# Designs tried in a protein design run: designed miniproteins, single chains, continued (2). Part 37

Each design is a single chain, and the fold is of that chain. pLDDT is the mean over its residues in the fold that is shown.

## One batch from the design tools (miniprotein)

Design m5267
Fold by ESMFold2-Fast:
Structure m5267 (fold): chain A 80 residues (1-80)
Amino acid sequence: MEEELLKELEQAYQDGYEAGVAEAKKLGPSEEVRKKGKEIIEGLKKELEENPQLDTYEQRKEFLYRLGYGKGLIEESEKA
């Protein structure tokens, strides 16, 4: 059961990452796309600092998806 929950959280991150990579490819890898990804990650860090209450599993999945999305945007942009 714990392994299943960890896999779901990992899957949320991977889904976000894949979506971010796909979006970067659609927009074309650029400094603007890279900055967008960094802004997303910085925003998430600020949200954790202001409200460290990821008290539900649903909130944790949403957070990981957004984290993956921002990371995907950055990494795909850096390949250009």
Scores: mean pLDDT 77

Design m5268
Fold by ESMFold2-Fast:
Structure m5268 (fold): chain A 135 residues (1-135)
Amino acid sequence: LEEKREELIEFAKPLVEKIDEAAELFGQGNKEEALKLAEATLKEIKTIDEKGLKNMMERLKKAKSAEEFKRIMLQTLTRALVEELVSGIPFLTDDQKMIIEMISVGTAVELSKTQTIEAAVEEALEVALDMAKAF
């Protein structure tokens, strides 16, 4: 589990950088380039299917600020990472996995207000792992 968490953190690092870049482009008024970078970034997340990608792109197109754009991408990345982390844990029920996902995603969003996205994602994965051990 710790090894899986470390692998997911390493995988997330370049995606976090792309999220920051996409949000900066959006804030500069370069919405078209921001959406292109966001789509390319989300396509690197193998667990997001075509329908999921389309739904996320629709939410990103409707974002009212760079902060909302960044939050949507952070929520999407954190959800995918947590789902991957807990998917291999055979003693967790689907309901328990859903609760872990919801709390971990919420943690990442809250921490991103005062911390870097990288730190917020790392902490969210730690919360997910600790919750899984507590069930």
Scores: mean pLDDT 84

Design m5269
Fold by ESMFold2-Fast:
Structure m5269 (fold): chain A 67 residues (1-67)
Amino acid sequence: LEELPFARVGADGSVTIPLPGLPEGTRVELLDPERRVVATGRVGADGTVSLRVDLPAGTLVLGRPVP
């Protein structure tokens, strides 16, 4: 089983996934629980990717670094 960083969608539709050890600017695919790509973003200076997704609040979202 592939162990990816994850977070849950907030009430406002935003999600913030911590990605410790990844450089700022690393491209990340955000996956729904079925591992479908729902958004793409980049790691910020704080070591997280934060953006809005079109998923219900509380939905698990996975962060997959892109090579």
Scores: mean pLDDT 79

Design m5270
Fold by ESMFold2-Fast:
Structure m5270 (fold): chain A 65 residues (1-65)
Amino acid sequence: PLSPEQLAELLAEIRARAAELNVPEGMTRWMEREVEEASKVFSLEEVKRKIENLFAMAEELVASS
C-alpha cells in the first residue's frame, strides 16, 4: 500500500496530466478512484504501471471522440 503522501502526489500528477491531454472530468475522476483503490493493495511501482495503462486507454478514447 502507498503512503498518503505518495497517493497525494500521484493524484496531483494525474489531474495535471489529464488537464494537459483534455481528458474529460468524469474520466479523470474515474482514474483517480481506480488509483485510490489500487493504492490500498498494490506497491508504488504497480500503481504507476496502472496509471500508465489508464492514460493509454484515456488517450485512445479521447482521440476517437
Scores: mean pLDDT 80

Design m5271
Fold by ESMFold2-Fast:
Structure m5271 (fold): chain A 57 residues (1-57)
Amino acid sequence: MDELRRRAVARMRELLRPRAEELSKANLDDQLATVRALIATLPAEERAIALALLEAD
């Protein structure tokens, strides 16, 4: 059940990798804004997975 989620998380980690340090120092509001901006640039399928992850957490 969680396999698809783990794969989606791995993809998101690659996208966030260059910004990981910046995100760890930012507040939740800024972190969410950055994540949403990256999600907006993703293809529709990956966008749906990333949005589901945000809503789940």
Scores: mean pLDDT 67

Design m5272
Fold by ESMFold2-Fast:
Structure m5272 (fold): chain A 56 residues (1-56)
Amino acid sequence: MEVIKELNEIIEKRKQGEKIDLGEEIDKLMKKYKLSEEEVTELFREMAEEIRKESL
């Protein structure tokens, strides 16, 4: 749940025009939540897909 909250914050900041280094943010999440790069990337993809579906 905490990782999803941080992912949502990153997506919202990007939508607001903030320059976000995705690679750096992914690395931070991997270290903080002890997740693999694939796990963080998949969560990012799922959240982006959900937002895209609601924007249709």
Scores: mean pLDDT 73

Design m5273
Fold by ESMFold2-Fast:
Structure m5273 (fold): chain A 81 residues (1-81)
Amino acid sequence: MELSLEEAVKLLEEYIQALRDGDGERARELRDELAKGLGIENATFEQIAEKIGEKYNEPELFKKLIEEAKEAEREAVRQVL
């Protein structure tokens, strides 16, 4: 199983967008897809972020995306549908 750097970035961006759109179901599906692609089961986003850091040598790119995803998660809990 090989989740490419490009695929990981795309899935993270789609996850962030799903959270911002208030689409919790889509966000969960995208998080589960990321976890599967990284070989993790029942993963939290923190575990996904750690695995991304271990697998790819792009710390600045993923630091930005992970921070943005964490902010989107925090905003999602305050979201009024």
Scores: mean pLDDT 76

Design m5274
Fold by ESMFold2-Fast:
Structure m5274 (fold): chain A 59 residues (1-59)
Amino acid sequence: SLREDPRVKAAVLLALGEFPEYVGKEEEIAEIAIEALRKNPEATASELYEAVVRELKSK
């Protein structure tokens, strides 16, 4: 599962540090990171984190 990819796990952990209101909603962050990884399979954890930040700031 892409949810167990270390890059996705790192992006989730980093995003929770910046958006602590998402504690308990880790799956919402994970889904954003997974979607970004599906669109770019070569994405780094940092790039997945940036994709999550962009999505959460647009809400």
Scores: mean pLDDT 84

Design m5275
Fold by ESMFold2-Fast:
Structure m5275 (fold): chain A 113 residues (1-113)
Amino acid sequence: SSQQQAVQQIQKIIRNMKNYIDEKVKDEAMRKQLISLLNEIEELIKNNASQLSDDQWQQLLEEMREMERKIRELADIAREYYEQGDDIMAEATLTSVHLLLVMFKNYVKHLAA
């Protein structure tokens, strides 16, 4: 079904984001924190699966694709700052990634309410 396809694509996107963060984020504490947030998002999606309509699944899939794109761009920017020795700008960029994931987690929580 279209719902089953959306769920599988969302799971793939989450795995891709975790892999990208694990590769690009040099700071171990921040890396673990970001991956932990992605795990929490995955669990929220799994727990709310029966409550979402087909249209909500498609909307969530599109939001996930946009989130993957933004996280990829910001992780690359943070990596470049670290390579330049600009740890302050790198940490500020990763704080933006963290904020985006927190906001997205809250979005998922309220989507099924």
Scores: mean pLDDT 84

Design m5276
Fold by ESMFold2-Fast:
Structure m5276 (fold): chain A 80 residues (1-80)
Amino acid sequence: MEALKKELKEKTEEIKEELVAWLRAQGASEETLEKAREAAELLYQAHVAKYIEGDTAKAEELYARARELMAEVVEGVRAA
């Protein structure tokens, strides 16, 4: 389980940096980039809670928060 958690974290960091680089190329603000990083971290925590810890309630709360932040990121990119 710990090895899977570590691999998932490493892949999440890689995807997060790729997403941030792409958003920056689209003209996103630093505030929008920070929200994108926070959303990616919450998605990682949600996946850990759901698939590794088996805590569905915690996962649902984290997914909801990540979705709210991603909506703000989309609005930030549209405004740019």
Scores: mean pLDDT 78

Design m5277
Fold by ESMFold2-Fast:
Structure m5277 (fold): chain A 65 residues (1-65)
Amino acid sequence: SAALEEARRVAEEGRARGTPAGRGAYAAAMSGIKEAEQLLKQGDEEGAERAARRGVEAARTLLSQ
């Protein structure tokens, strides 16, 4: 999904920064990705999209600080 792809990109951006905020953003994005992948295994495509979007939003908030 587009949100999952964005979450992976944001996670990599956070990791690449090498800062505490970047590490936090990586963790937030990866948390959303993990939840989304688990929901996809359960057949909840809508829930997966929401989980990925939440991960992206949390990561972007940390990166904007």
Scores: mean pLDDT 85

Design m5278
Fold by ESMFold2-Fast:
Structure m5278 (fold): chain A 87 residues (1-87)
Amino acid sequence: MSELEKQAQELIKRLQELIAEIERAKTVTDPAERAALRERILARVEELSRQLEALAPHIDQLSPDLQEQLYTLSGELQRLLAELLAG
């Protein structure tokens, strides 16, 4: 496995973990805990967006399935960010 493929797989894993964390945050009723989770989610979104941007110039070097997953998850990331900013 190339370093680039390792980075892509790790990014995919982290994006999936972020989705799970957002779903978990929806069940939290404590305002302080919810605020802390929102801050961590936003920080993760920013970090993962930067990692995706770093991979973009090399995306053609990834397998077609990894390219498809990253494309799909990047769209989901944008949607999740919009939801978090909306309230």
Scores: mean pLDDT 78

Design m5279
Fold by ESMFold2-Fast:
Formats: sequence, structure tokens, C-alpha cells
Structure m5279 (fold): chain A 88 residues (1-88)
Amino acid sequence: MAHYLVTIQTEPGKAPDVALKAGVAAWKTEGVVDVAVSVDPAAGRATVSVAAESEEQARRAAEKAREAALKTPGALSAKVEPLEEIKV
């Protein structure tokens, strides 16, 4: 499985709305098997983690999440990074 992380910086108090729109965009992407969203409203920070069976699908979902985040009022920046699969 491939994993991508979207790290979003927002205005204070805007992180939940930005994270929700980003997470929904990721979930609507074909081939996505999991999406996890974390928010820190006080810090103006949100994170969206995307998992898909292929790297291309995970990357596409992360890019759609980034685009949705940046189109949301209060979003300042969004960064997409690949995550290595942690096998335990």
C-alpha cells in the first residue's frame, strides 16, 4: 500500500473546515482505501493521510486534497509528501 501526507497551514480556527474539505476530496478519489484527518485549530494546522493500493492513486488523492484545501478560505499553504509504509 502507498501512503501520502498532506500538511496544511491555516488561519487560526480555520483548520477543521479546511481539513474536512481536503479529506472529502481525498475520499472521492478512485482507488483510495483510507483517509485519516487530524486538526490542531489553535495552531492553524491540519494533516490528511491518504492510503491507496498504488503510489499513483495515493499521490492523486493527496494532490486533490491539497487543491481542495487551497481553495478553502483560511488556507495558507498545503504540502504533499510521500510516506513510507510502516510494516510491523
Scores: mean pLDDT 80

Design m5280
Fold by ESMFold2-Fast:
Structure m5280 (fold): chain A 111 residues (1-111)
Amino acid sequence: NEKYEKKRELADKIGEPIESLPDLEEEEREKVKKEIYGLIEEFEKETGDKEEAELTKKAVDLYVEAVLAKDKGDEERLKEIVEEAKKLLEEAIKKGDYITASLTEAVIELA
């Protein structure tokens, strides 16, 4: 399945950039986030799967927000992010979107 191969390539390419986000300053985080977005947009163009691309971007956004909230010690915001991540995880699992599911699990574990 060519889509599965492209999905695996995306997961491999974004893994290290995502894992680096907590150790970066705000300005560099924004740069890395844009890089990750570019990789997701490449996946969308190659597969035509706009829905999966949008879900993956949403998971990345939640991860960045969780990192920021954790840096600030904003426990209430972290709780809100975890609840949103749980909803996204349920949607991702239902759709068979394993990349988005893995990212949302990482958001929950980070908090």
Scores: mean pLDDT 83

Design m5281
Fold by ESMFold2-Fast:
Parts: sequence; structure tokens; C-alpha cells
Structure m5281 (fold): chain A 71 residues (1-71)
Amino acid sequence: SNLDRIQSLLDLADEFDRLSRENEERSEELERLAEIDPSFKPQADRARAEADVYRSFSDAAYGVAQKLLDS
């Protein structure tokens, strides 16, 4: 049903938001470690990039869910 689809999209948006927040926190921790050991820098950069992608996916999933609610 349309409601099942909306719920799935909201669940997906919530999951991507959670992953974005986790990767932002990980990136911040890895950046602190990189001040002492530069070998952590590539990991910090990847975590930041992942956080940004997941945020975009969360916003997109939520946006689609809102459009379906308005239909």
C-alpha cells in the first residue's frame, strides 16, 4: 500500500540520518587522532564524505515520503 511505502521511506530516512550522525562523530574523533598520527587522516576524510552522502540520502528519502503523503 501507499502507507507501507511511506513508512519504509521514513524508516530509510531515519537509518540514513543515524548513519550520517555516526560518521560525523567518527570523523571528528579521527581528526583529533590525526593531529597526533597523520595516518588517521584518510579515514577521517572518508567518514566525513560518508556522513555527507548519508545526510543527502536521508533528506531525499524524507522528501519522497512527503510527496507521497501529499498525493
Scores: mean pLDDT 90

Design m5282
Fold by ESMFold2-Fast:
Structure m5282 (fold): chain A 60 residues (1-60)
Amino acid sequence: SAAEKAAEWAANAEKAAQDAAEAGDTLMSRVFAEGAKRLREAAEKGDLEAAEAAGHQSGG
């Protein structure tokens, strides 16, 4: 489902934020954390368009 995919993408973005923080990249850590937050919100609302937009931002 859209919510399930958004939750998976959120988990991936959360891990990316953690990895960036451990590497000392505080800027990218914040970018991934913000992306993960938006993906979690999209998952809760079932909004696939918002999830896709947030996922694209996290992958960039």
Scores: mean pLDDT 74

Design m5283
Fold by ESMFold2-Fast:
Structure m5283 (fold): chain A 60 residues (1-60)
Amino acid sequence: SSQIEELLKKAQELDEKARQLTREAAASTDPAERARLMGEAVDYASQQAKALSEARKLAA
């Protein structure tokens, strides 16, 4: 269904953002910036998990 496809695309975009922020955090030498970037990456990863969970419910 269109809703499942949209959720999977959203999950992919959120995963890409989380990975990019994790790479930026690894490159940062500022502890405060690293903590902020990792916090954002965790938030995106949580949103991805929620999108995948909703897609699974619709596919059930």
Scores: mean pLDDT 88

Design m5284
Fold by ESMFold2-Fast:
Structure m5284 (fold): chain A 75 residues (1-75)
Amino acid sequence: SMSAAQRQQQIDTLRAQAVAIGRSNRADAPDQMRRIAVQIINLQDGVPQAVAYADQDRINQVRRDIMVAHNRAVA
């Protein structure tokens, strides 16, 4: 089982990746950010990363939270 500190470290790494992708001019950036948001949700809920997540509202909320946190950190 993963410790809370290890889980938080993985979430922080995924958030940093999402920020880097969001700063890129990649055509696939929205799809990559969606994948990262699902991985963060799976870590928060303690489910395997292979589980498909269908709650689009929660995916969109995680994506917004990442960008809000990033904008506050660079302001």
Scores: mean pLDDT 73

Design m5285
Fold by ESMFold2-Fast:
Structure m5285 (fold): chain A 90 residues (1-90)
Amino acid sequence: KEEAEELLKKAREYLNKAIDYFLQGKVQEAYENAQKAIDYAEKAIELSDPTSPLYIEALRILSEAYRVMGQLDKAKEYEKKAEEAEEIRK
């Protein structure tokens, strides 16, 4: 759906900003943008078919955003979910 695709695009844009701020040492701005990426990715997941590429991309964005926030256990959880979804899709 177009709505899920737009939410995923916003999630990716906020993730890119979060990574950029993190690399600049701007931890507060990095975390704020990572949280926005998480919020948009979660909304995209709610609107996506679990067999769709959009669902898998949203899970990967969640993994990367949690990694920026230093929540490595959640990052690993979402990366594993993305890998499992990709295998089912094959």
Scores: mean pLDDT 84

Design m5286
Fold by ESMFold2-Fast:
Structure m5286 (fold): chain A 59 residues (1-59)
Amino acid sequence: DPEKFVNNLLKQGVPIDDILLLALKKFNIPYPMPRWFLDRIHPDSWPQLLINAINKHLS
């Protein structure tokens, strides 16, 4: 569960950028993130802070 994974790391004080890299590796998400992946993200499944970090890296 990506949301639970991210929230657990946020509670431990891990920076959001480090959480993003760990989440990409853990859930086998390609980097740089392709547009089709963003189109398939369910907003309710991901914290808004992680979605914002993803959008910044897509540029």
Scores: mean pLDDT 65

Design m5287
Fold by ESMFold2-Fast:
Structure m5287 (fold): chain A 80 residues (1-80)
Amino acid sequence: SRAALEEQYKKLVEEIKKKIKEARELIKSDPEKAKKLLEEVRGGIELLRRYQEILNTPEVAKEIAELEKELEELEKELEE
């Protein structure tokens, strides 16, 4: 059970990072698609916070905070 949750958490982090990368590449060429991807990233981070309730480690907390920071930076770039 815990091992399965850790695997699901890791896969979700990888998908979120992939969407962040795609959004970053699209900010200037397709800002509407970038915005949609960042909305999906926000939902993914919310789900990571639910995993954090079980996988409560400093490493998980730091990783989620770093993803939230990247999301905030990209959202600001979209408004420029």
Scores: mean pLDDT 87

Design m5288
Fold by ESMFold2-Fast:
Structure m5288 (fold): chain A 66 residues (1-66)
Amino acid sequence: MKEELKEYTEKVFRELLAKGASPADAAKEALKKTMELGKEKGVPEDETMEAANEALEAVARELAGE
């Protein structure tokens, strides 16, 4: 489940950025949607938040050229 939550977070974050959302707004919305998905799948909130934050950091590093 952690990988699925990370992939979902990256997808939502990238889609929001493509629609012209700021990185901060896109990150907040992606985190919110991933937390909702985690609840639906019965994943603990701590694990869901960790997966979402890891995904957001990975995309941020990629955009920074890392």
Scores: mean pLDDT 81

Design m5289
Fold by ESMFold2-Fast:
Structure m5289 (fold): chain A 66 residues (1-66)
Amino acid sequence: MEELEKKFDEAIENKNFSEAVKILREIYKQNPELAKKLLDKFAEKFGLSEEQKKAVEDYIKNGLKK
């Protein structure tokens, strides 16, 4: 878990949106409450709207649905 949090912080600092979302999804599988807290940080850092934040949350929770 600590390695995933560290990789997430690095992805956020590097403004790597795709990598940060992938890491959030992995964290969500192990600790959903932590993933939600990190999603708030992610949304702040990337300037996401509430709708965009909800879309990312749905993705990390359920994966890409088509």
Scores: mean pLDDT 78

Design m5290
Fold by ESMFold2-Fast:
Structure m5290 (fold): chain A 73 residues (1-73)
Amino acid sequence: SEFERALAETERLLAELREALARAPSEALRRALLEGEILLGLALIYHSLGMEDRALELLRRAAAVAREALAAA
């Protein structure tokens, strides 16, 4: 499903962000990781409520946050 693919991609990007933070700690990377994890958590809540479109929107936002942080690192 689209949700499962978006979830897997978002989790992969957040894992890459955690690895980047472990190698070169920075406040910007810590904030990006926290924001991404909050958005992922909200997406899972909306998915559990059957609000698929909102859940996908939140996953894509989490992925975007992680991509921007990784590109800036």
Scores: mean pLDDT 89

Design m5291
Fold by ESMFold2-Fast:
Structure m5291 (fold): chain A 89 residues (1-89)
Amino acid sequence: NTVQVSEEDVLAALKGKKELPFLSDAKVKKEAGKYKAYVTFKPDYVPVGTNTFQPNVEQPLIERGFDSEEEALQVAAKLLTFWLQTLKF
């Protein structure tokens, strides 16, 4: 199945302002002075070809943290949008 979403939609979801059909949750957390983006995938929407993600588990999109919440949001939104455009679920 192909999922069609914009980077703007992904960014809004990470800010808690919009729900996306493939995610149960999306948020940015501040941990140990760094900002990290976390997502929870719905079972039918775990990206194919990755060994990284489990359904219904909150997990970081990127393991490293960022110095600002804005940087974490932008990098996470670009990465997740890229996966949704290039990977099939």
Scores: mean pLDDT 71

Design m5292
Fold by ESMFold2-Fast:
Structure m5292 (fold): chain A 68 residues (1-68)
Amino acid sequence: SHDEVVAQALAKLDADIANLERILETETDPVVRRVAEHELAEVRAQKAALEAATGDAQVALARQILSE
């Protein structure tokens, strides 16, 4: 269902955020930290966009996220 696709996309983004936050808790290399911080900001922006979207646009965005 459309609701399942959106829920799957949100779960993927939440897992990606949790993984990046975990990396940043222990990582000491400033280059690796900057890359992880940039990726975390991108994933958070994708989650915000998905949560702000409605109807067919939300489903289309969720499918796009899941194809990555």
Scores: mean pLDDT 88

Design m5293
Fold by ESMFold2-Fast:
Structure m5293 (fold): chain A 80 residues (1-80)
Amino acid sequence: MISKDQIKAAAQQSIADAQALLKANPDLPKHLREKLEEAIRAVQAALADPNASKRELIREEARLSALILGVRVLELSRKK
């Protein structure tokens, strides 16, 4: 059974991955950078809320992970 602490750890890792991705791609289009930064803030807000449910943490983390995947696909398409 996945604990709330395990979900929090996964969410913190996704935040770290997203921040590293932003740092590695300083030339990202402004709209993608803004969306990724907004998703990071949403996950951070959920982590800071002691009343946040496992479902809320999973939902916000999944949204951030989807954006991370989208940016990684874009990065790969720019490289031969």
Scores: mean pLDDT 80

Design m5294
Fold by ESMFold2-Fast:
Structure m5294 (fold): chain A 104 residues (1-104)
Amino acid sequence: MAPPPLTKKQIEELKKKIQQHYKRLVDEVVGTSDVAAAVARTLGDLERAEKIEELAKETLKQLKELAKKALEKVESDPKEAQKLVEEMDKLVEEFMKKLAEIIK
């Protein structure tokens, strides 16, 4: 199903919402990993801190790639852009589950 053609204003608003959502997810990953890594370092668990930092780095890299693809698809395939935004949410959920496993 093709949605009706989006206006330039609607495309700009969707891009803005995707960028704002990406920023929020980045802030969640960075904030959560920074606190978890700092706690691990304070407890002398440097290996755990490094694992947390590497997980965050890989998650942020994938999140940036998904956001870029979503923004590229907004005009040509808004439905695919929405699916990519949903994949960003799932990526952060997976990050949180993996982080919980590392810090247990």
Scores: mean pLDDT 86

Design m5295
Fold by ESMFold2-Fast:
Structure m5295 (fold): chain A 73 residues (1-73)
Amino acid sequence: ELKKKIEELKKKYREEAINLRVTVDPSKTKEQIEAEEKRRQERLDKVVEMGENGENFDEAAKLADELYRELQR
């Protein structure tokens, strides 16, 4: 169940990141946008890895929620 929530969150995270990118300030460079997305994706990947180990389920869920809130503001 937790693993499914993380996967669903990852899907939403990617889709919302794309939407934010579409509306991004044109003064931002492509490199800046890619760097921001990469940093967020790397943190999400870390949460997924923690969940795969079958340990720290509660912390993995909390981190996933925090990342989602950061994406939403």
Scores: mean pLDDT 64

Design m5296
Fold by ESMFold2-Fast:
Order: C-alpha cells, then structure tokens, then sequence
Structure m5296 (fold): chain A 57 residues (1-57)
C-alpha cells in the first residue's frame, strides 16, 4: 500500500537525520530523539519526513 511505502521512506529520512546529528536510539525512539536534537516536537518531525517521503514517491 502507498502508506507503507511512505512510512518506510519517512523512517529512512529519520535514520539519515539521526546519522547527521549523531543520534543513536532504538527504532521505536529514533523519531523522538532526532526531534529533540533538532529542537522540534516529534509530531512536527513526523509531518516533515512524511511530506518529504511523499515527494520522493
């Protein structure tokens, strides 16, 4: 489904940001820890990476 593809791409974007920021966390916590490192909410980061993933599909 399209939602699964978007979710997978969004998580790849989160992993890329984590690598750039030197953030290490379990997959379940990765979004939250990356958002903290960026100084934004996890909801805001989720929206940003989902929109970026949609543009790549």
Amino acid sequence: TEGVQIGQLAMEIVREKARELGVQASPLLLLTEVAKAMGISSAELHKEVTEEAEKKL
Scores: mean pLDDT 78

Design m5297
Fold by ESMFold2-Fast:
Structure m5297 (fold): chain A 62 residues (1-62)
Amino acid sequence: DEFDRLLAKGREAIAAGDVEEAHRYFHRAMVAATRSGRLTPAEAQALYDAELERGGILEAHR
């Protein structure tokens, strides 16, 4: 599943301290999930925000 693969890569990027790369992977995961119809845009956005918050990325906070 491309969505799961992209989420895993985003989490790896956070572990490596590469915030920009993590942000790109999580964004791609969101797009993949909505394009496949697995998640609605709202559900994908909520998951994306949750992943960034869990990773400690301050830009995830509005």
Scores: mean pLDDT 75

Design m5298
Fold by ESMFold2-Fast:
Structure m5298 (fold): chain A 62 residues (1-62)
Amino acid sequence: SQEEIHELLMQQTQLTAQQMYNIVILRDPSASEAEKQAARAQFDQLQAQADEIDKKLLELLS
């Protein structure tokens, strides 16, 4: 439904913003190894969530 598509797009936008933050940390040469390891773990978790949203969007739009 349009409501479901709207909600998924909003969630996707939020996850994209969170992923951008983690990418900034991962690419910062002054970030500590602990900060980079935490950012990598969060990136992987958020990427898995984004993949689930993408799958649902493709299902609804197909």
Scores: mean pLDDT 84

Design m5299
Fold by ESMFold2-Fast:
Structure m5299 (fold): chain A 73 residues (1-73)
Amino acid sequence: FKEALRPGQDEEAVLAVVELRRMIEEGVPEKEIIDYLMTKYKLKPSQARKIVEMLKDPSTSEDDIVDFLKKEM
């Protein structure tokens, strides 16, 4: 019971989290980040909002965000 890294999906999720963290650090408005997630990953607004909240929460690990994104992609 251990998931191996799948080319494409797992790497895409990790790169997405890295990009999203950079957007937060650069001061990109929350609405633009939500729109980016909805457009690129076909997420619902509620799912995109949850990811943004996880990115802003310092107690949430990047692994938690990656797992959530992989589940919703």
Scores: mean pLDDT 74

Design m5300
Fold by ESMFold2-Fast:
Structure m5300 (fold): chain A 66 residues (1-66)
Amino acid sequence: MEEQARQAAETLVELVKKGYPGVVDAARNAVRQRGSEELADEFAKAIENGDVEKAAELLLRINQER
């Protein structure tokens, strides 16, 4: 689980760095569907800032809430 979350976060951060449009918005919407808008906003900021560890932590937290 932790490994999968980190891999997903790393992939999203890499896509943002490569300039793929809509990645941050897509990530925010995916988190919003699973949790609160507050968590979605924090996740989007982590991805945009390249904070892989923070993004992975948020994904793990969201998965455990299910």
Scores: mean pLDDT 75

Design m5301
Fold by ESMFold2-Fast:
Structure m5301 (fold): chain A 87 residues (1-87)
Amino acid sequence: DAALAATEAAARELVAGLTDADLAKQIEDAMRALVEAAKAGDLDATIAAGQKLVQAAMQAKSTGSPEVGAAAERLHEAVRELVAELV
């Protein structure tokens, strides 16, 4: 799905800008869970994984880097669009 692909692309962009390996892993793990849940049609699991992904993006934005902040906002918007298409 286009929305899922856009969310994966936004997550990869955010991870590429991060120097925090633990935060990058958290985003990658949440993205993997989101992809699995979305493909399985599990709405509750998709929302839960999306919330974890948004939380990690907000943590990345808190570093104060404008580039990381912009990537985090794009990921947040992509998750919102994905969830909206599932409900």
Scores: mean pLDDT 81

Design m5302
Fold by ESMFold2-Fast:
Structure m5302 (fold): chain A 77 residues (1-77)
Amino acid sequence: EERKRRAAELDEEQLKKLRETSEKMLEAVLLGATGGVYYIAGSSYKLAGDQKKSEEYFKLGDKYDEQAKKLLAQIEA
């Protein structure tokens, strides 16, 4: 009971920091994963000879990868 009460007080500060970090981390992971999928799609279209779609998907991959890196840098700061 006393341990549960002290855990609750420590958990409040930790939960706030974890929530903020988890939200940013989840967003960064989703952005990075999305970028990876676009790079794979771009490579597939390039092999199929669709240069227009390949360029569009590589551009999207770069955009999402850059956003993920920027967000990860904010988490470290």
Scores: mean pLDDT 77

Design m5303
Fold by ESMFold2-Fast:
Structure m5303 (fold): chain A 83 residues (1-83)
Amino acid sequence: GHLVETHVDAKLAEGWKITKIYQDEDNNLVLEIEDPDGTVHTLTGKVRTLPDGTLISYLYGNFKFSQPNAGYISVTQRIRPLP
């Protein structure tokens, strides 16, 4: 069996909201976020496999870099084999 965990850490400016979290056809973690004007932005993460067989998907976005004062977001999904 496997244990699946999803963690979201985000600090978004007023009016910004997460609308979707999903995986694309390449199994990358994808995040959709809507700005105060209703425009949807898409962020794509990456996957890493640990020696114990744990699959980790990461998504990091700094909207403060791309859009001043929007904030930041970090999403991590872990899929671990049970002992």
Scores: mean pLDDT 66

